Designed miniproteins, single chains, continued (4). Designs and how they scored, part 89

Each design is a single chain, and the fold is of that chain. pLDDT is the mean over its residues in the fold that is shown.

## One batch from the design tools (miniprotein)

Design m15080
Fold by ESMFold2-Fast:
Structure m15080 (fold): chain A 82 residues (1-82)
Amino acid sequence: SSSVIDEVSRIMRDIMDNIVRLNDARDSGDSDRVNSIIDRIERNIRRMDSLMPRVERYDPDLARRVRVFIDSVRQYIADVRA
């Protein structure tokens, strides 16, 4: 696999793991932990956005799927902050 696809896979896994952690932090009422986890997810989203032109060149179908995933994560974060 290309290094960009490996990086995308790593970022997606980190985001998914942090969504689970975010749910746990919300359930426990730990606002500091919620904010810290959201900051980490947002950094991962920015890194993913920077890789998207390379992903599109390699696999346009994967790029579309990644964008849908990231949009879902952004919506979830917005709901958590509301």
Scores: mean pLDDT 88

Design m15081
Fold by ESMFold2-Fast:
Structure m15081 (fold): chain A 66 residues (1-66)
Amino acid sequence: IEEDIEKAKKNYPAWKKAMTPEQKAVWKRIEELSKDTQKVLKTIEEAKKAYEDVMAENKRLEESLK
């Protein structure tokens, strides 16, 4: 995702000449949302890993109680 966004940003100056004002506004919004989306996705991934780690520890505790 990050690499694709960087490619799009590098091509933006060339596309800018062909874009309508409406398309330019949408593109600007997409760039801003992309940054926020990457941050949220990383947070979700970290939360999932923490959940899996807790579940693994709980399973070990259950086995030690056998």
Scores: mean pLDDT 70

Design m15082
Fold by ESMFold2-Fast:
Structure m15082 (fold): chain A 91 residues (1-91)
Amino acid sequence: ALREIALRATSASLLGIGGVTNAWVALLNPENADKYIKDADRDIENAKRLVEEAAAEGAATSAAAEELARLARRNLEENEKLKKELIKETE
């Protein structure tokens, strides 16, 4: 349903924003690095779940579901990059 797709798109966007925020906070407060890396890991796992859900929707529904899958994949990639930057800054 369109409502369901819109909610998932919003969730995917929020996960991307969350990852960015955690990276910036870690850069300012490196003593909290372990916490921020854990939060980034959670964001990555949530993004993976959204990619799988969006892909399943896309296989059976509209172009909007396929676009959601593309956005979820981008957010997954962005969060993975942020996690790597966090690890690099803390090691």
Scores: mean pLDDT 55

Design m15083
Fold by ESMFold2-Fast:
Structure m15083 (fold): chain A 97 residues (1-97)
Amino acid sequence: MVAQSFSQLIADADELIELAKAANPTDPAVQAAIRALEGKFASPEEAKAFFSSLERIRAAIQTVADFLISKGEDPARVAHLAANAIAYWTEVYDLFA
């Protein structure tokens, strides 16, 4: 059950990112949030800064969620995907903290 739940968290986190990429974001903050959530960091220092605070991770997910809602995505669907993305990244943060 736990492994199946974790696989679903990964799938929903990936869906949030794919929806955001498909919406062609032009805002640098949204683009930076997508790159960070994809694990694409320009330097080890950038990665360390992102993983230094769970609130930074949550802020990145919230930035992507707000962008998707602004593009006409269903707020309930976006909230579900964002909640599961937060749960997934909380587990990743705990692994590195």
Scores: mean pLDDT 78

Design m15084
Fold by ESMFold2-Fast:
Structure m15084 (fold): chain A 57 residues (1-57)
Amino acid sequence: SAAVDALLAALDFDGDGRLSPAVLAFVRREFGYDGPVDGVLDEALRAHLEARMAAGP
């Protein structure tokens, strides 16, 4: 979704497809993400955020 795309762009402000450890900790804390963690912006993280945004309203 556009909201998830905007959020991911904001979290990956360097545009390198990787999240810093601090940003990953933020996502795990604020969005309850407990999937794979290696600093890479991957399908599992994207799917988690899409599901949270879809369920949110």
Scores: mean pLDDT 66

Design m15085
Fold by ESMFold2-Fast:
Structure m15085 (fold): chain A 71 residues (1-71)
Amino acid sequence: SAEAELERRVAELVAEFKERRAAATAEIEAEGAAAGQSPRDLAIKITAENIRLVGELTQRVLALRKEIEAS
């Protein structure tokens, strides 16, 4: 069914974004440590990047729904 296909494809996107979020967090922490940034400043940057990634994932899911509904 279209619903089952959507569920599988959304799970793939969630896995992709979980990896991207982990990589982005590690990069921000490494850069921040090298620059002597405070834990509070790092937390703010990590939070902002997580919000950005959630927005991107949401847009990708909406595009995927439209693609499957068009089939």
Scores: mean pLDDT 86

Design m15086
Fold by ESMFold2-Fast:
Order: sequence, then structure tokens, then C-alpha cells
Structure m15086 (fold): chain A 85 residues (1-85)
Amino acid sequence: MPKGTLILYTQDVEGVKKLIAEVSGVKVTSTTEDLPSGLKKATLTIEGFDGTYEANAEGIAGMSKEQALAAARKILEGMKAASAA
């Protein structure tokens, strides 16, 4: 089964992971690395995606649920576009 790698920079890894899982409808696993800036580097593995995509997810923790879901959708659309290259 193809698995994609999504690398996100965020303040809330668990919140972003939940959003990506909700929008994609698939199982998402993650590893987290703390950065000196106070941001976290989240490496997410997403079933049904392909390749590696990197995006900035700063500020999603401060967004409304609707805005956060829209941002997560945009990230996944970017990942799909990159893998189709």
C-alpha cells in the first residue's frame, strides 16, 4: 500500500494530526521533534498518499475549527499535486 510522508512545522502536533486524519479519512501516524524556536517538526505517514511533502502549519493552533480544517485540506491538496508531478 502506498504511504506518503508529510512534514509539518507546527505548535500543536496532535491537533494538526487529528485535522489531517479527519480531512483525509485515513489512518495517520506521526513522530515529533522539538525545535529550538518552540515549534515542533511533525513527520506524518498517511495511507493512500505518495512521496514526501513539506509544509508550514504555524498558527493552525490559533485558528477556528473551520479555518483549521480548510488549512489542512490545502496542505493535503498540495501533497497530492506534488506527488502527481
Scores: mean pLDDT 79

Design m15087
Fold by ESMFold2-Fast:
Structure m15087 (fold): chain A 91 residues (1-91)
Amino acid sequence: SMLEAQLAEVDAHVEARAAALVREGLISPAGAEALVAAFRASARALLTSGAATAEEVKASVDTIFAAMRAHPEEARAVLLASGAPAEALLL
Protein backbone atom coordinates (compact mmCIF):
# COMPACT_ATOMS: atom_id res chain seq x y z
CA SER A 1 0.00 0.00 0.00
CA MET A 2 1.03 3.65 -0.32
CA LEU A 3 1.02 3.96 3.49
CA GLU A 4 3.44 1.02 3.93
CA ALA A 5 5.71 2.51 1.21
CA GLN A 6 5.68 5.86 3.05
CA LEU A 7 6.44 4.14 6.38
CA ALA A 8 9.38 2.28 4.80
CA GLU A 9 10.71 5.57 3.36
CA VAL A 10 10.45 7.33 6.75
CA ASP A 11 12.06 4.32 8.52
CA ALA A 12 15.02 4.40 6.09
CA HIS A 13 15.36 8.17 6.58
CA VAL A 14 15.44 7.89 10.41
CA GLU A 15 17.89 4.94 10.28
CA ALA A 16 20.25 6.89 7.98
CA ARG A 17 20.16 9.94 10.30
CA ALA A 18 20.71 7.80 13.44
CA ALA A 19 23.60 5.92 11.75
CA ALA A 20 25.25 9.28 10.93
CA LEU A 21 25.13 10.27 14.63
CA VAL A 22 26.78 6.94 15.57
CA ARG A 23 29.53 7.45 12.94
CA GLU A 24 30.16 10.96 14.34
CA GLY A 25 30.39 9.54 17.90
CA LEU A 26 27.40 11.56 19.15
CA ILE A 27 25.28 8.57 20.30
CA SER A 28 25.87 4.87 20.97
CA PRO A 29 24.63 2.08 18.63
CA ALA A 30 22.14 1.04 21.36
CA GLY A 31 20.98 4.67 21.60
CA ALA A 32 20.50 4.75 17.81
CA GLU A 33 18.34 1.58 17.93
CA ALA A 34 16.18 3.06 20.72
CA LEU A 35 15.86 6.40 18.87
CA VAL A 36 14.86 4.65 15.59
CA ALA A 37 12.23 2.58 17.45
CA ALA A 38 10.74 5.69 19.10
CA PHE A 39 10.59 7.66 15.82
CA ARG A 40 9.18 4.61 13.97
CA ALA A 41 6.28 4.38 16.46
CA SER A 42 5.56 8.14 16.26
CA ALA A 43 5.80 8.22 12.44
CA ARG A 44 3.44 5.23 12.10
CA ALA A 45 0.86 6.92 14.37
CA LEU A 46 1.06 10.24 12.47
CA LEU A 47 0.92 8.68 8.98
CA THR A 48 -1.83 6.17 9.88
CA SER A 49 -4.05 8.89 11.44
CA GLY A 50 -3.39 11.31 8.55
CA ALA A 51 -2.13 13.96 11.00
CA ALA A 52 1.03 14.44 8.90
CA THR A 53 2.36 13.61 5.42
CA ALA A 54 5.54 11.56 4.84
CA GLU A 55 7.30 14.77 3.70
CA GLU A 56 6.28 16.59 6.91
CA VAL A 57 7.48 13.66 9.07
CA LYS A 58 10.86 13.52 7.25
CA ALA A 59 11.25 17.31 7.64
CA SER A 60 10.50 17.02 11.38
CA VAL A 61 13.07 14.19 11.72
CA ASP A 62 15.70 16.35 9.96
CA THR A 63 14.91 19.30 12.28
CA ILE A 64 15.14 17.14 15.44
CA PHE A 65 18.45 15.52 14.40
CA ALA A 66 19.93 18.94 13.48
CA ALA A 67 18.80 20.24 16.90
CA MET A 68 20.54 17.27 18.62
CA ARG A 69 23.84 18.49 17.15
CA ALA A 70 23.31 22.25 17.66
CA HIS A 71 21.12 22.50 20.79
CA PRO A 72 21.19 19.34 22.95
CA GLU A 73 18.78 20.75 25.61
CA GLU A 74 16.10 21.63 23.02
CA ALA A 75 16.55 18.26 21.25
CA ARG A 76 16.26 16.43 24.57
CA ALA A 77 12.90 18.10 25.32
CA VAL A 78 11.50 17.28 21.84
CA LEU A 79 12.76 13.66 21.88
CA LEU A 80 11.37 13.03 25.39
CA ALA A 81 8.00 14.50 24.31
CA SER A 82 8.07 12.05 21.33
CA GLY A 83 8.70 9.08 23.68
CA ALA A 84 12.39 8.60 22.84
CA PRO A 85 14.27 6.90 25.72
CA ALA A 86 16.82 8.98 27.66
CA GLU A 87 19.74 6.69 26.68
CA ALA A 88 19.29 7.76 23.02
CA LEU A 89 20.33 11.30 24.08
CA LEU A 90 23.82 10.27 25.31
CA LEU A 91 26.39 12.21 23.26
Scores: mean pLDDT 72

Design m15088
Fold by ESMFold2-Fast:
Structure m15088 (fold): chain A 80 residues (1-80)
Amino acid sequence: MELSVKEELRRIVYIVSQFDPELAAKLQEILDQLEAGKISEKEALERTIKLLEEALKKSKDELFKKQLEEAIKQLKELLE
């Protein structure tokens, strides 16, 4: 199944909310700006990837790290 950028971002916000509600809120702000037409899909993807990569470097939770790595991979594929 092909996921739209907005659908993939919603999925990532949901996953991140299980581990880091504050980070999920920041990701939701990016999604809200994209839905409002204030930023492009490419800008939303790049901003989200940056936040997830920063979280990956700071996280001590191995399960959360695996979820972040998978999310980053999926978002980078959408930038093609």
Scores: mean pLDDT 84

Design m15089
Fold by ESMFold2-Fast:
Structure m15089 (fold): chain A 86 residues (1-86)
Amino acid sequence: MAKELIEEAVKRAMDILTNQGNEELVKGLEELIEELAEKAKEDPVGFEALEETEKVVVEKLLSGGAEEAAEYIRKLFEEARKRAEE
């Protein structure tokens, strides 16, 4: 469920970015989705945290592009992993 929710949110953001004519950002978003799929297998706790923040991911994509969204997601996984190891 978490993976599908994030994929849906990212696809909505990609549609908006594609309409603005930025194909390079769209490719970056596709790579991000693939990384999220791998992280969901490796760190399910971190991935569950993303379900509550999908709106923030979309907002980061629209304002800062794929790099900002990827960095935000990476931080969430790292913080969730630290909490899980406590």
Scores: mean pLDDT 62

Design m15090
Fold by ESMFold2-Fast:
Parts: structure tokens; sequence; C-alpha cells
Structure m15090 (fold): chain A 76 residues (1-76)
């Protein structure tokens, strides 16, 4: 998955606002693209952090869960 694909997923498919999408992309950039370690624990911790950001930004629980599941599939 590319940063553009993740941004397009967040904004175009799920209607997430640009500021919230930038926060999610920053987390994925740090944890997935710029890290030497990607395992189930790091993936789960990263997806939980993304979920927390979505919820704190006013995204509904059901939409946040759908977004997290879509990102999990993109990141393996």
Amino acid sequence: ASIKEIRDLLIDKFGVDESTARKVIAIIGEKYFNSEVWNDKVADDTLQQIRDVLLSSGVSESKADAIVNAIRAMLK
C-alpha cells in the first residue's frame, strides 16, 4: 500500500476530513513505512492508535472499525 492509497481510502471512501487523515497517515508513516519492525503486536498497537485518533476526531465507532479493518488488509 502507498501513502496515496491510504489517503484516498480515508478521504474518498470513508469521508474522513483532511486533518484527521493526516494524523492517521503520520502514524502509518512512522510505524509501517519508516520502521524496520512490523509484526502482529506492532500492527495491533498501530491500528489501536489509529482507532483512537479516529474516535477522538469524531468518527463513529462503526466507521472507525471499518477503516481500521480496511487499513489492516492494506498493511497485511
Scores: mean pLDDT 80

Design m15091
Fold by ESMFold2-Fast:
Structure m15091 (fold): chain A 66 residues (1-66)
Amino acid sequence: SMMELGKQGVEKLLEQAKKQSAEHQRKFAEELEKLKSSYSPEVQKLVEELVKGLREIAEKQEKEKE
């Protein structure tokens, strides 16, 4: 289904994102949040999952650099 394909896309984006800095993850998440309302409800759910994942990666990276 299109939703399953979208979820796989989110997982691949999160894997690529963890190669970037925590600052990059937070900025990307903020930009996605700003644009979220312009997407369809189905895409908004995928964006919410991506934003959550990016923030979790950023928090983990920040803890490792204390």
Scores: mean pLDDT 78

Design m15092
Fold by ESMFold2-Fast:
Structure m15092 (fold): chain A 74 residues (1-74)
Amino acid sequence: NVVEGLIKLLESNSLEVRQAAVEALVKIGPGSVEAIEGLRKLITTSTDPTVREYALIALYAIVNQDEIKKFPSE
């Protein structure tokens, strides 16, 4: 599905791809239980700190309905 694919793109080594994935997940909106659950799972199960960082950024933006201007570190 689209949400799973976007979450997978957070593992990309391309900054532009990761940013686009975050923006797309935010546009899906805070009502997407699938996006929120997928991101939470990735944050808790991933051993890759980069993947965890971008998943956290996406989750934060979705939950707070804030416009992501820069990637705020945790």
Scores: mean pLDDT 70

Design m15093
Fold by ESMFold2-Fast:
Structure m15093 (fold): chain A 86 residues (1-86)
Amino acid sequence: MLSEEEARRLAREAVEGARLGLEGAKSKTAKGAARAAGGYLRAIGSALDMGLRGVSGEEAVRLVEEVGEGEAGELAVELARGVLGV
């Protein structure tokens, strides 16, 4: 199982991915759409990595909530819930 420090690092990666996704989505260009997709995939991948490494879905979502702020934090929580089935 991941250490608490490593789990928190993945939670921060999920929030950063969500932030980049939202930033890309605001540009309304093909380049922005590609950046948005990359950000969302980073957020999803980080949440899945926590689950695959033995972090429970509830604990992974809680860690994302603790490290996330604002719109990016809220989106990261929703993405984590969706991919971890909680």
Scores: mean pLDDT 86

Design m15094
Fold by ESMFold2-Fast:
Structure m15094 (fold): chain A 85 residues (1-85)
Amino acid sequence: SLEELYELIKKTLMEEGVSEEIAEEIAREATELYAQLKDKYNREELLRIVTTKIGLLLMKHLEPAKASLAAQRVTKVIEEWLKKE
């Protein structure tokens, strides 16, 4: 489950043109955050918290337009994954 989330975030970010190094960093931090919070928050809250963290990390590494597109794609992918849990 956690390994699947990590690989899913990494793959999605790389498909959006994020470098492997940055995609791995973001996937790691997002997956660690999810693992810490998954028993304390509902799915909607977890999606919001995790995708906010990803968006902030993307904005540090990418131009705003590229960060926004990558964040939107990752949000949809994580939302779909959470619904199947």
Scores: mean pLDDT 86

Design m15095
Fold by ESMFold2-Fast:
Structure m15095 (fold): chain A 80 residues (1-80)
Amino acid sequence: SDIDELIKETEQRINSAKSIEEVKEILEEMLEKASKLENPADRQRLVSAALSTISEKLDAEDAAKLHVFTNKKVNEMKKK
């Protein structure tokens, strides 16, 4: 239930964002929360939900930039 609430919160924040910079801040906050999740499957669900919401909300170019940014951050988390 906690992960489903976090996913919904993240989706709502992305949909309410006024700029690409605000979306980037939301993603960084989401990834910090994801790094503290004990279950890797929950972490993957949260990241996937955020990326899907970005693809629906933003222009293709901006969505692609944020996908690259998020994937780089996720790869850094996997090195720990």
Scores: mean pLDDT 81

Design m15096
Fold by ESMFold2-Fast:
Structure m15096 (fold): chain A 85 residues (1-85)
Amino acid sequence: SVEEEARELEERMLRVAEAAAALAREAGLDEEADRILELGRRAAELLREGLISGDEEVLEEALRVAREADALLREAGARVREALA
């Protein structure tokens, strides 16, 4: 279901953002860590708003934006891991 997908995606984005931000701080990249956390928070907020709206169209749009944010968060995490290697 779209509701189930949205919940799983919200949890995944927050987890990835926290992990990537922690690694960024280990590398001394505090500003990057703050940006990563803000991106994750914004994406999670959009998904929550979509779920609360009860409007399938709004939720589908929120899912689209959140999937884009999820991809960006994973890319940011990969860059930070490379910096630590």
Scores: mean pLDDT 75

Design m15097
Fold by ESMFold2-Fast:
Order: structure tokens, then sequence, then C-alpha cells
Structure m15097 (fold): chain A 67 residues (1-67)
């Protein structure tokens, strides 16, 4: 699987290369969390139309650099 291949590749890397890969992985996870927050806020706004949901959506857009 992809996870097993990633683990094998990491085991073959130098400590310096592992640090770079880890930093990239951490950044991708943070972006993924921001995308999930945006989609959750967008769904809530579409379902409720509330000012609270709108504020959450605007905050999520700013975190992603949209608008």
Amino acid sequence: GVEAKAAEARAAMSPEQLAVVQAIADQLRAIGDQVDAYLTALRAYRETGSEEAKAALEAAKKALGIE
C-alpha cells in the first residue's frame, strides 16, 4: 500500500532528507485540515444560512487564502 511504500522510502533516506519529507508531510496535513474545515463550514452555511455559519466560512476562506 501507499503507506508501506512511504515507510520503506523514509527508512532509505538520510536524516536530512527525512527532516525535509517530514516538514512537507506536516504542511500537507495542515492544508488538509484547513480544507476539511472549509468544507464543513460551507456545508453548515448551505444547510442553516445562519450568520454564525457565514462567519465560520469566511474564517476558513481566509485560512486557505481564498478571497
Scores: mean pLDDT 74

Design m15098
Fold by ESMFold2-Fast:
Structure m15098 (fold): chain A 100 residues (1-100)
Amino acid sequence: MEKEKKEKLIKEIVELAKRTLEALLEARTKKAREAGADEKVIEEYVKEAEKKIPELLKELEEELKKMEIEEQEKVKELLEKALKAIEEGKSFSEVSKEVE
């Protein structure tokens, strides 16, 4: 019943969040390069982000388990919009505005 729907939504949201975070990281590194940031600084930032992403996804999964289905569906919709905005190459200001 509702438990199966919640578990399915959690899995979909976590996977979508992973894709969104990876896309955001790529967009951020691209902007940093355009701004003339040192490639070594960018590489260190990427490595640190890659270590933090699995922990953020685990925390998200734990929070999602406490949410009602309606709240989970809203999180999914927000992440879908965020991912689409990032993939369309919108500015950081536009991406930040979409996720708020």
Scores: mean pLDDT 77

Design m15099
Fold by ESMFold2-Fast:
Structure m15099 (fold): chain A 56 residues (1-56)
Amino acid sequence: SMADIIDARLEEERALIAAQKKENAASLSPIEYDLINLLLEISLGAEELIAERQKK
């Protein structure tokens, strides 16, 4: 169903963000990492809200 496709895509986005956080932890200073991590969390939250609306 469309909802299953949306859920699969959202899971993929979560995995990509988790991988990006790992990369950032290795390459950024702690302060920069915390700031970028916050932005990534906001981005994921926006994708989750969009996904929830698309399921309707």
Scores: mean pLDDT 80

Design m15100
Fold by ESMFold2-Fast:
Structure m15100 (fold): chain A 79 residues (1-79)
Amino acid sequence: AEVEQEIKALAASLVAAGALDEAQGEELIAALKKFLARPEEEQRRIVEKILAEVEPLAKSTPDIVAVARKVAELLIAEA
């Protein structure tokens, strides 16, 4: 499916950027598949939680890779 290719491409991009190692990339793929299988209400709750936890870091740093890594780590933790 198109969505599966997009998930794999996102994980590969984060690994290439040095935000994740290859094992964490595979964990992110599994976490995103699980996230997308959740009801919309649960997806919204998880997104709001991640945004609240990431907001202080995003306001304090221009490092997009560091912010992306934190988002990925939080998504994996919610899986």
Scores: mean pLDDT 80

Design m15101
Fold by ESMFold2-Fast:
Structure m15101 (fold): chain A 115 residues (1-115)
Amino acid sequence: MLTPEQQAALEAMRAAVEKAPDDNIATGQVTVTASDDGRTVLVRGKFKVKVNGKEVELELTLPARYDPERNEAEAVFLDPKTGSALLVRVRLERPLAPGETAQGTATVKASDKKP
């Protein structure tokens, strides 16, 4: 159900993140709330990530796709403040029921923005 244009944009964002150095990786605790259908989660957290060698504070509130078999969630998006692509992966402490809230550990990686 993604358009070819939407799919291409997501692939471009993912590729930009993969090309960035591992110094752009931040890890932190997040609060995760499952949707009523249990297919998505709302991830909330605050991180300090590096973009082009500079530390940037990010406050995240974003929907992510949830995999109940792995207790993991993933999202890729463009940060409006930095213009960087962000890849967010969350590991949950336990399986999440629909509408349930739990804590997890998130890994966030930012793409470098060139001048």
Scores: mean pLDDT 75

Design m15102
Fold by ESMFold2-Fast:
Order: structure tokens, then C-alpha cells, then sequence
Structure m15102 (fold): chain A 79 residues (1-79)
């Protein structure tokens, strides 16, 4: 179902964010880690707010996919 797909995308996003957080903490200095995590939190917050504004499940799925992509791009920039 669409709700199950949305839940799966959310779980994938959270797992991906967890893995990136761990990699940042292992690779960067404490100061650079704090900055990168703050930027990641901003991306997640903005994505969450867009999901709340949307009542269309397809649009919500797209927002989660774009949020995941932005987190990946942040990781590539910082690592």
C-alpha cells in the first residue's frame, strides 16, 4: 500500500541518516562533525516540514527521496 511504501521510505531515510552520522563521527574532527550534523538536522527538519504541508502521499514520498538525496550529497561534500 502507499502508506507501507511511505513508512518504508521513512525507515530507509532514518537508517541512512544514522549510518552517515556514524561515518561523520569516525572521519571528521569534533568541530567539523558538529557542523555537519547541524547541517544534516536542518535538511531533515526542512523535509519533515514539507511532508507536513503535503496531503498527497506521492508528493510525501518524493519529499522523502529528495531529503535522502540531500543527506547523501552532504556526506559526499563533508567526507
Amino acid sequence: SDEEELKKKLEELLQHAYEIRAQLQKTLSPERTEQALKEMEKIIKEGAEKVRESKDLEEQKKILEETKKKIEELAEEKL
Scores: mean pLDDT 83

Design m15103
Fold by ESMFold2-Fast:
Formats: sequence, C-alpha cells, structure tokens
Structure m15103 (fold): chain A 59 residues (1-59)
Amino acid sequence: DEILARLREVLASGGVSQETIDRVLALLRYMEENDLSVEERQQILDEIDRLIEEDVRRA
C-alpha cells in the first residue's frame, strides 16, 4: 500500500478533505480487490477525478 499511502499524503497536501480522501481510497481498494472490466475501472477513475476536482474547487 505504498502507492495508497503516498496518494493520501498528496491529496491532503492539495487541500482535499479527509472525507473525500477516504472515499477515493475506498474506491481504489474496491478496484484492487475486484476483477473489474476496463470500462468499470474507467468509470471508477472518472468518479475519483470528479470527487477530487469538486473538493479542490470548493477550497
């Protein structure tokens, strides 16, 4: 989980809320633990980008 720990640190430094960080990490964990299609993975990545962008825009 080196990459997830680094991602948490980067997001926190960028002003992303703890709530959004927790949600993003949960989605990434879900992708790692499940055999998802390329399309399903892309939808989750799009959702992650949307969550981060929305949170940062509010800061």
Scores: mean pLDDT 77

Design m15104
Fold by ESMFold2-Fast:
Structure m15104 (fold): chain A 65 residues (1-65)
Amino acid sequence: GAEVRRLLSELGPVGLALLRREVAEAMGVDPATVTIDRIVAYIEGLDPARRARFVAGIRTLRREF
């Protein structure tokens, strides 16, 4: 929810573009259709363990990009 949206808002353009591509590949959709709302919904649909790993990956993207 709010924590995921906050993390996404802290990403630079490159980090956000990389995340959109990853979510698009996981969902089997065009990256251009991957909105912030779609990314949040995808992450919220993951089980707790997968969600924690995915959120850790977002924090890494925020630090690197």
Scores: mean pLDDT 80

Design m15105
Fold by ESMFold2-Fast:
Structure m15105 (fold): chain A 92 residues (1-92)
Amino acid sequence: MSLEDIYKAVERLVKLFKERGIRFGPGDNMETLEKLIKELGANPIEVLALHAVAIASDGEPNLEEAKEIVEDRIKENGIENLLKAIEELLKE
């Protein structure tokens, strides 16, 4: 999968968060995150995008900040290693 697929997921999730009024701060947001992971079919790309969008959603969801978070994670870990780590975390 390409970096473009991850960016498309980020853009879609930013729109979804804005439309549903979803924000992440201290407290109740773990249930919302778990529901979204299930709704998205526990796909590693969607989970990576959701992680970035959640961090960028302390106020209104910020597309530029979410993209920067994804880029930083990829730079630190490599895209293949990052997606593999998420896939392993999704296995029960």
Scores: mean pLDDT 73

Design m15106
Fold by ESMFold2-Fast:
Structure m15106 (fold): chain A 91 residues (1-91)
Amino acid sequence: SPEEKFAEGLRAYAAGDYERAVQLFEEAIKGLSGEEKGMAYYFLGDAYDRLGQYEKAIKAYEEAAKIFSDVNPVLAKRAQERIEKAKEKLK
């Protein structure tokens, strides 16, 4: 299920398997909605950031921020903070 792929992605991320985490989060996103989809995009951004793929991280965080803006203002703010930090790494 999309929820199982998200959970597997979180386990891969926690284990430092960032490439696997990216694949699992991308698959989870296809079937998730609402705050869970926003969380999957947020962690996709974190996984890309860990891989040094900052432009992809920014895009993932932007999708998370867009979703969170309607459902969770605290998470929307956190996603915006992650976007700004990732942009600094592109300098």
Scores: mean pLDDT 90

Design m15107
Fold by ESMFold2-Fast:
Structure m15107 (fold): chain A 97 residues (1-97)
Amino acid sequence: SELEEEMNIGSLLVALSSGVVSLEKSIEQTTDPKEKEALKEQVEIEKKAIDYLVNRDYDGLIKLLDEAARIYKERLHDSSGESFYNRLKKVAEDLKS
């Protein structure tokens, strides 16, 4: 339904926007240069993901969310972050359908 689509878009927008704030706080607290670099790349991914979401480019959004999940898995070793972005990716896939 149109209402369900708008609610899902709103939920993704809030999640991504909150993600930027949380990442910026993590960057300030992180002393490891490699982790700090990965977190800065995540901020740029989140900002691009918001742009794709507002433009209804769900293919671009899905690709960026997949990239975010991989960075959490492979570079940050954060299974909670990986799971979070995989859940957002599923919402984006449902919006594309």
Scores: mean pLDDT 86

Design m15108
Fold by ESMFold2-Fast:
Structure m15108 (fold): chain A 83 residues (1-83)
Amino acid sequence: MTVEDLEKYIEELEKQGHTDEAENIRKFLEEASKLPEEERQRKIKILHDVYEALKLIQEAIDKIVSDPEGVKAEAERVRAARA
């Protein structure tokens, strides 16, 4: 992931109302930019993994918002099957 991709992700977070998370990522990138190239690349990789995890969480939230009863029914069915 490039810095440009991460800036777009920050913009998406701000649009979704996650302004605190977006600000934290921006500060992380600013601090990472002051590090040697190797260390910066390593930290960017960690942030990319966090981005992928947050993207999955956001998709789950969007699904719950668009179909809360369907998601609830699915979760209850899974719990019953596991019991």
Scores: mean pLDDT 70

Design m15109
Fold by ESMFold2-Fast:
Structure m15109 (fold): chain A 87 residues (1-87)
Amino acid sequence: SIDELIAELKAQIENPDKSKLQELTDRVIKVLQERASTLSEEEKKRLERSIADLRRLVDEVLNDPNVTTADVRTTLGTMLKLLEDVK
């Protein structure tokens, strides 16, 4: 459920694990895409742009050997905000 995913993201922000970032991203995007069917056309377009931006951010973080715990937390925070916005 969206509430379980929000709780898991909050737990990950406390103790970030980069190895879980891709799985969490895939789950977040799936939930956002499912919610898209209930949105107006303009809201759907904004959500699609946000999903594309999230994918780029995650790809950058996953491919950066110098990524910090703070960078992972920021990415997780972006995911959390997107889920809260569509809830």
Scores: mean pLDDT 85

Design m15110
Fold by ESMFold2-Fast:
Structure m15110 (fold): chain A 74 residues (1-74)
Amino acid sequence: MPLPPEAVEEARRLLAAGESPRAVARRISRRYGVPFGVAYRAVTDLWGDRLAALPEEERRRLAAERVAAELARA
């Protein structure tokens, strides 16, 4: 069940603005009358595309933060 094109466009803008996929999915669900599960799946796919487009430096920073958190725990 695809989102309307206008909902996809809004989701891309909200993700670019730093909103979480969950928060974006709730807003799209409410605004466009789409079931949350449908909105969440589509937004999660868009978020995955955005992560793949991040610069290598930013991706390395996120990976380093995760490793540091694991080391601090164990």
Scores: mean pLDDT 71

Design m15111
Fold by ESMFold2-Fast:
Structure m15111 (fold): chain A 91 residues (1-91)
Amino acid sequence: MEKKEQEVVEKLKNLIKDVEGAKELIEKKVAEGEVIPDELLDNIEKQLDGALEQAKQLAEQFPDSEKVKKALEELEKKVEEFKAFLESLKK
């Protein structure tokens, strides 16, 4: 069980890194003067929602794990920050 818990924690950490990397990539493109279409922004938000849903399903396997809970909370925060940034680009 502990070994499976650590596997879930590592998967959540990898999702956090993916979200951070994607945000940095979009920020760099915008800084370089690239216009990102609203359709692409909407698609990214949808993918973030899907990834977060999958992460929550993984976390449900270890409801009493503080490590899994903290990793999920960090992922949720990073997703919210990225979504706020994406919405700011539409205005």
Scores: mean pLDDT 82

Design m15112
Fold by ESMFold2-Fast:
Structure m15112 (fold): chain A 90 residues (1-90)
Amino acid sequence: MDPEELLEAVRKSVEELLKKIITKDKPAGSAENPEGAVESVVAMPIGFLTEDEVTALLILGVARTPERPLVIGTAEIKDGKVTLGEVRLV
């Protein structure tokens, strides 16, 4: 498992859910860049099954709106799929 591919998958999952939370107007038509709702995203491993297997991630991001500059969330990795758990705006 490539850590960079994992981070990319997490970023996509975070972006999709953050679009629902930050912007509830309507889905993006066809955005080539899946960063519409978030300016930047960082994922950090916080749970491990073994030293080489990550099961949980802490997600940190910056929202594009001036009223919601920071986004904090968690994600779980199950069967090679990333599932975003909880997302909060600070």
Scores: mean pLDDT 57

Design m15113
Fold by ESMFold2-Fast:
Structure m15113 (fold): chain A 87 residues (1-87)
Amino acid sequence: SVLDKALELADELVEWLKENPDASQEEIEKKIEETAERLVELMKDLSREEFEKVLREIEKHMLEQGMPESLVKKLVLTTAVKYLERK
């Protein structure tokens, strides 16, 4: 499903962050941007309601894995902005 693939992309970001604890803020922001672009491409054909549901699941999933709220919020907002720009 699209949700399963979206959670897989979120897990790739989480794993990269865990493997790169000394990553600069610039490197982290670049990785968030790349992940957001991949998420939007995956979800481009979803309705706004379905897109919002998937974003909510990504947010919950990342927070449950101990990711900082500020980082999760940045990913969610970046993804939402990019999705809206394509509509």
Scores: mean pLDDT 87

Design m15114
Fold by ESMFold2-Fast:
Structure m15114 (fold): chain A 83 residues (1-83)
Amino acid sequence: SEVEQRAANLLTAAGVQIVAAEYLLDTGIGSKEEVLDAIKAARGNLEEARKLAEQMDPESRAEAEKVIATLEKRVDEIEERVK
């Protein structure tokens, strides 16, 4: 569905932002501010994806929520690393 495609696009964007934040931390290239900005952008995309998941059938919603939870855990791990 269009809702599922839109959610997939938001989850992809969040994933790219998370990978970028991890890369900046691992290499020390980026500032703490750049990492936190990427995490904030990722959280925004995950929140929008969660709202779209509410419009899905229960099976598709459950799968979307699993992906969201996995990405949220990675964001939390990055936030702990920047403290």
Scores: mean pLDDT 89

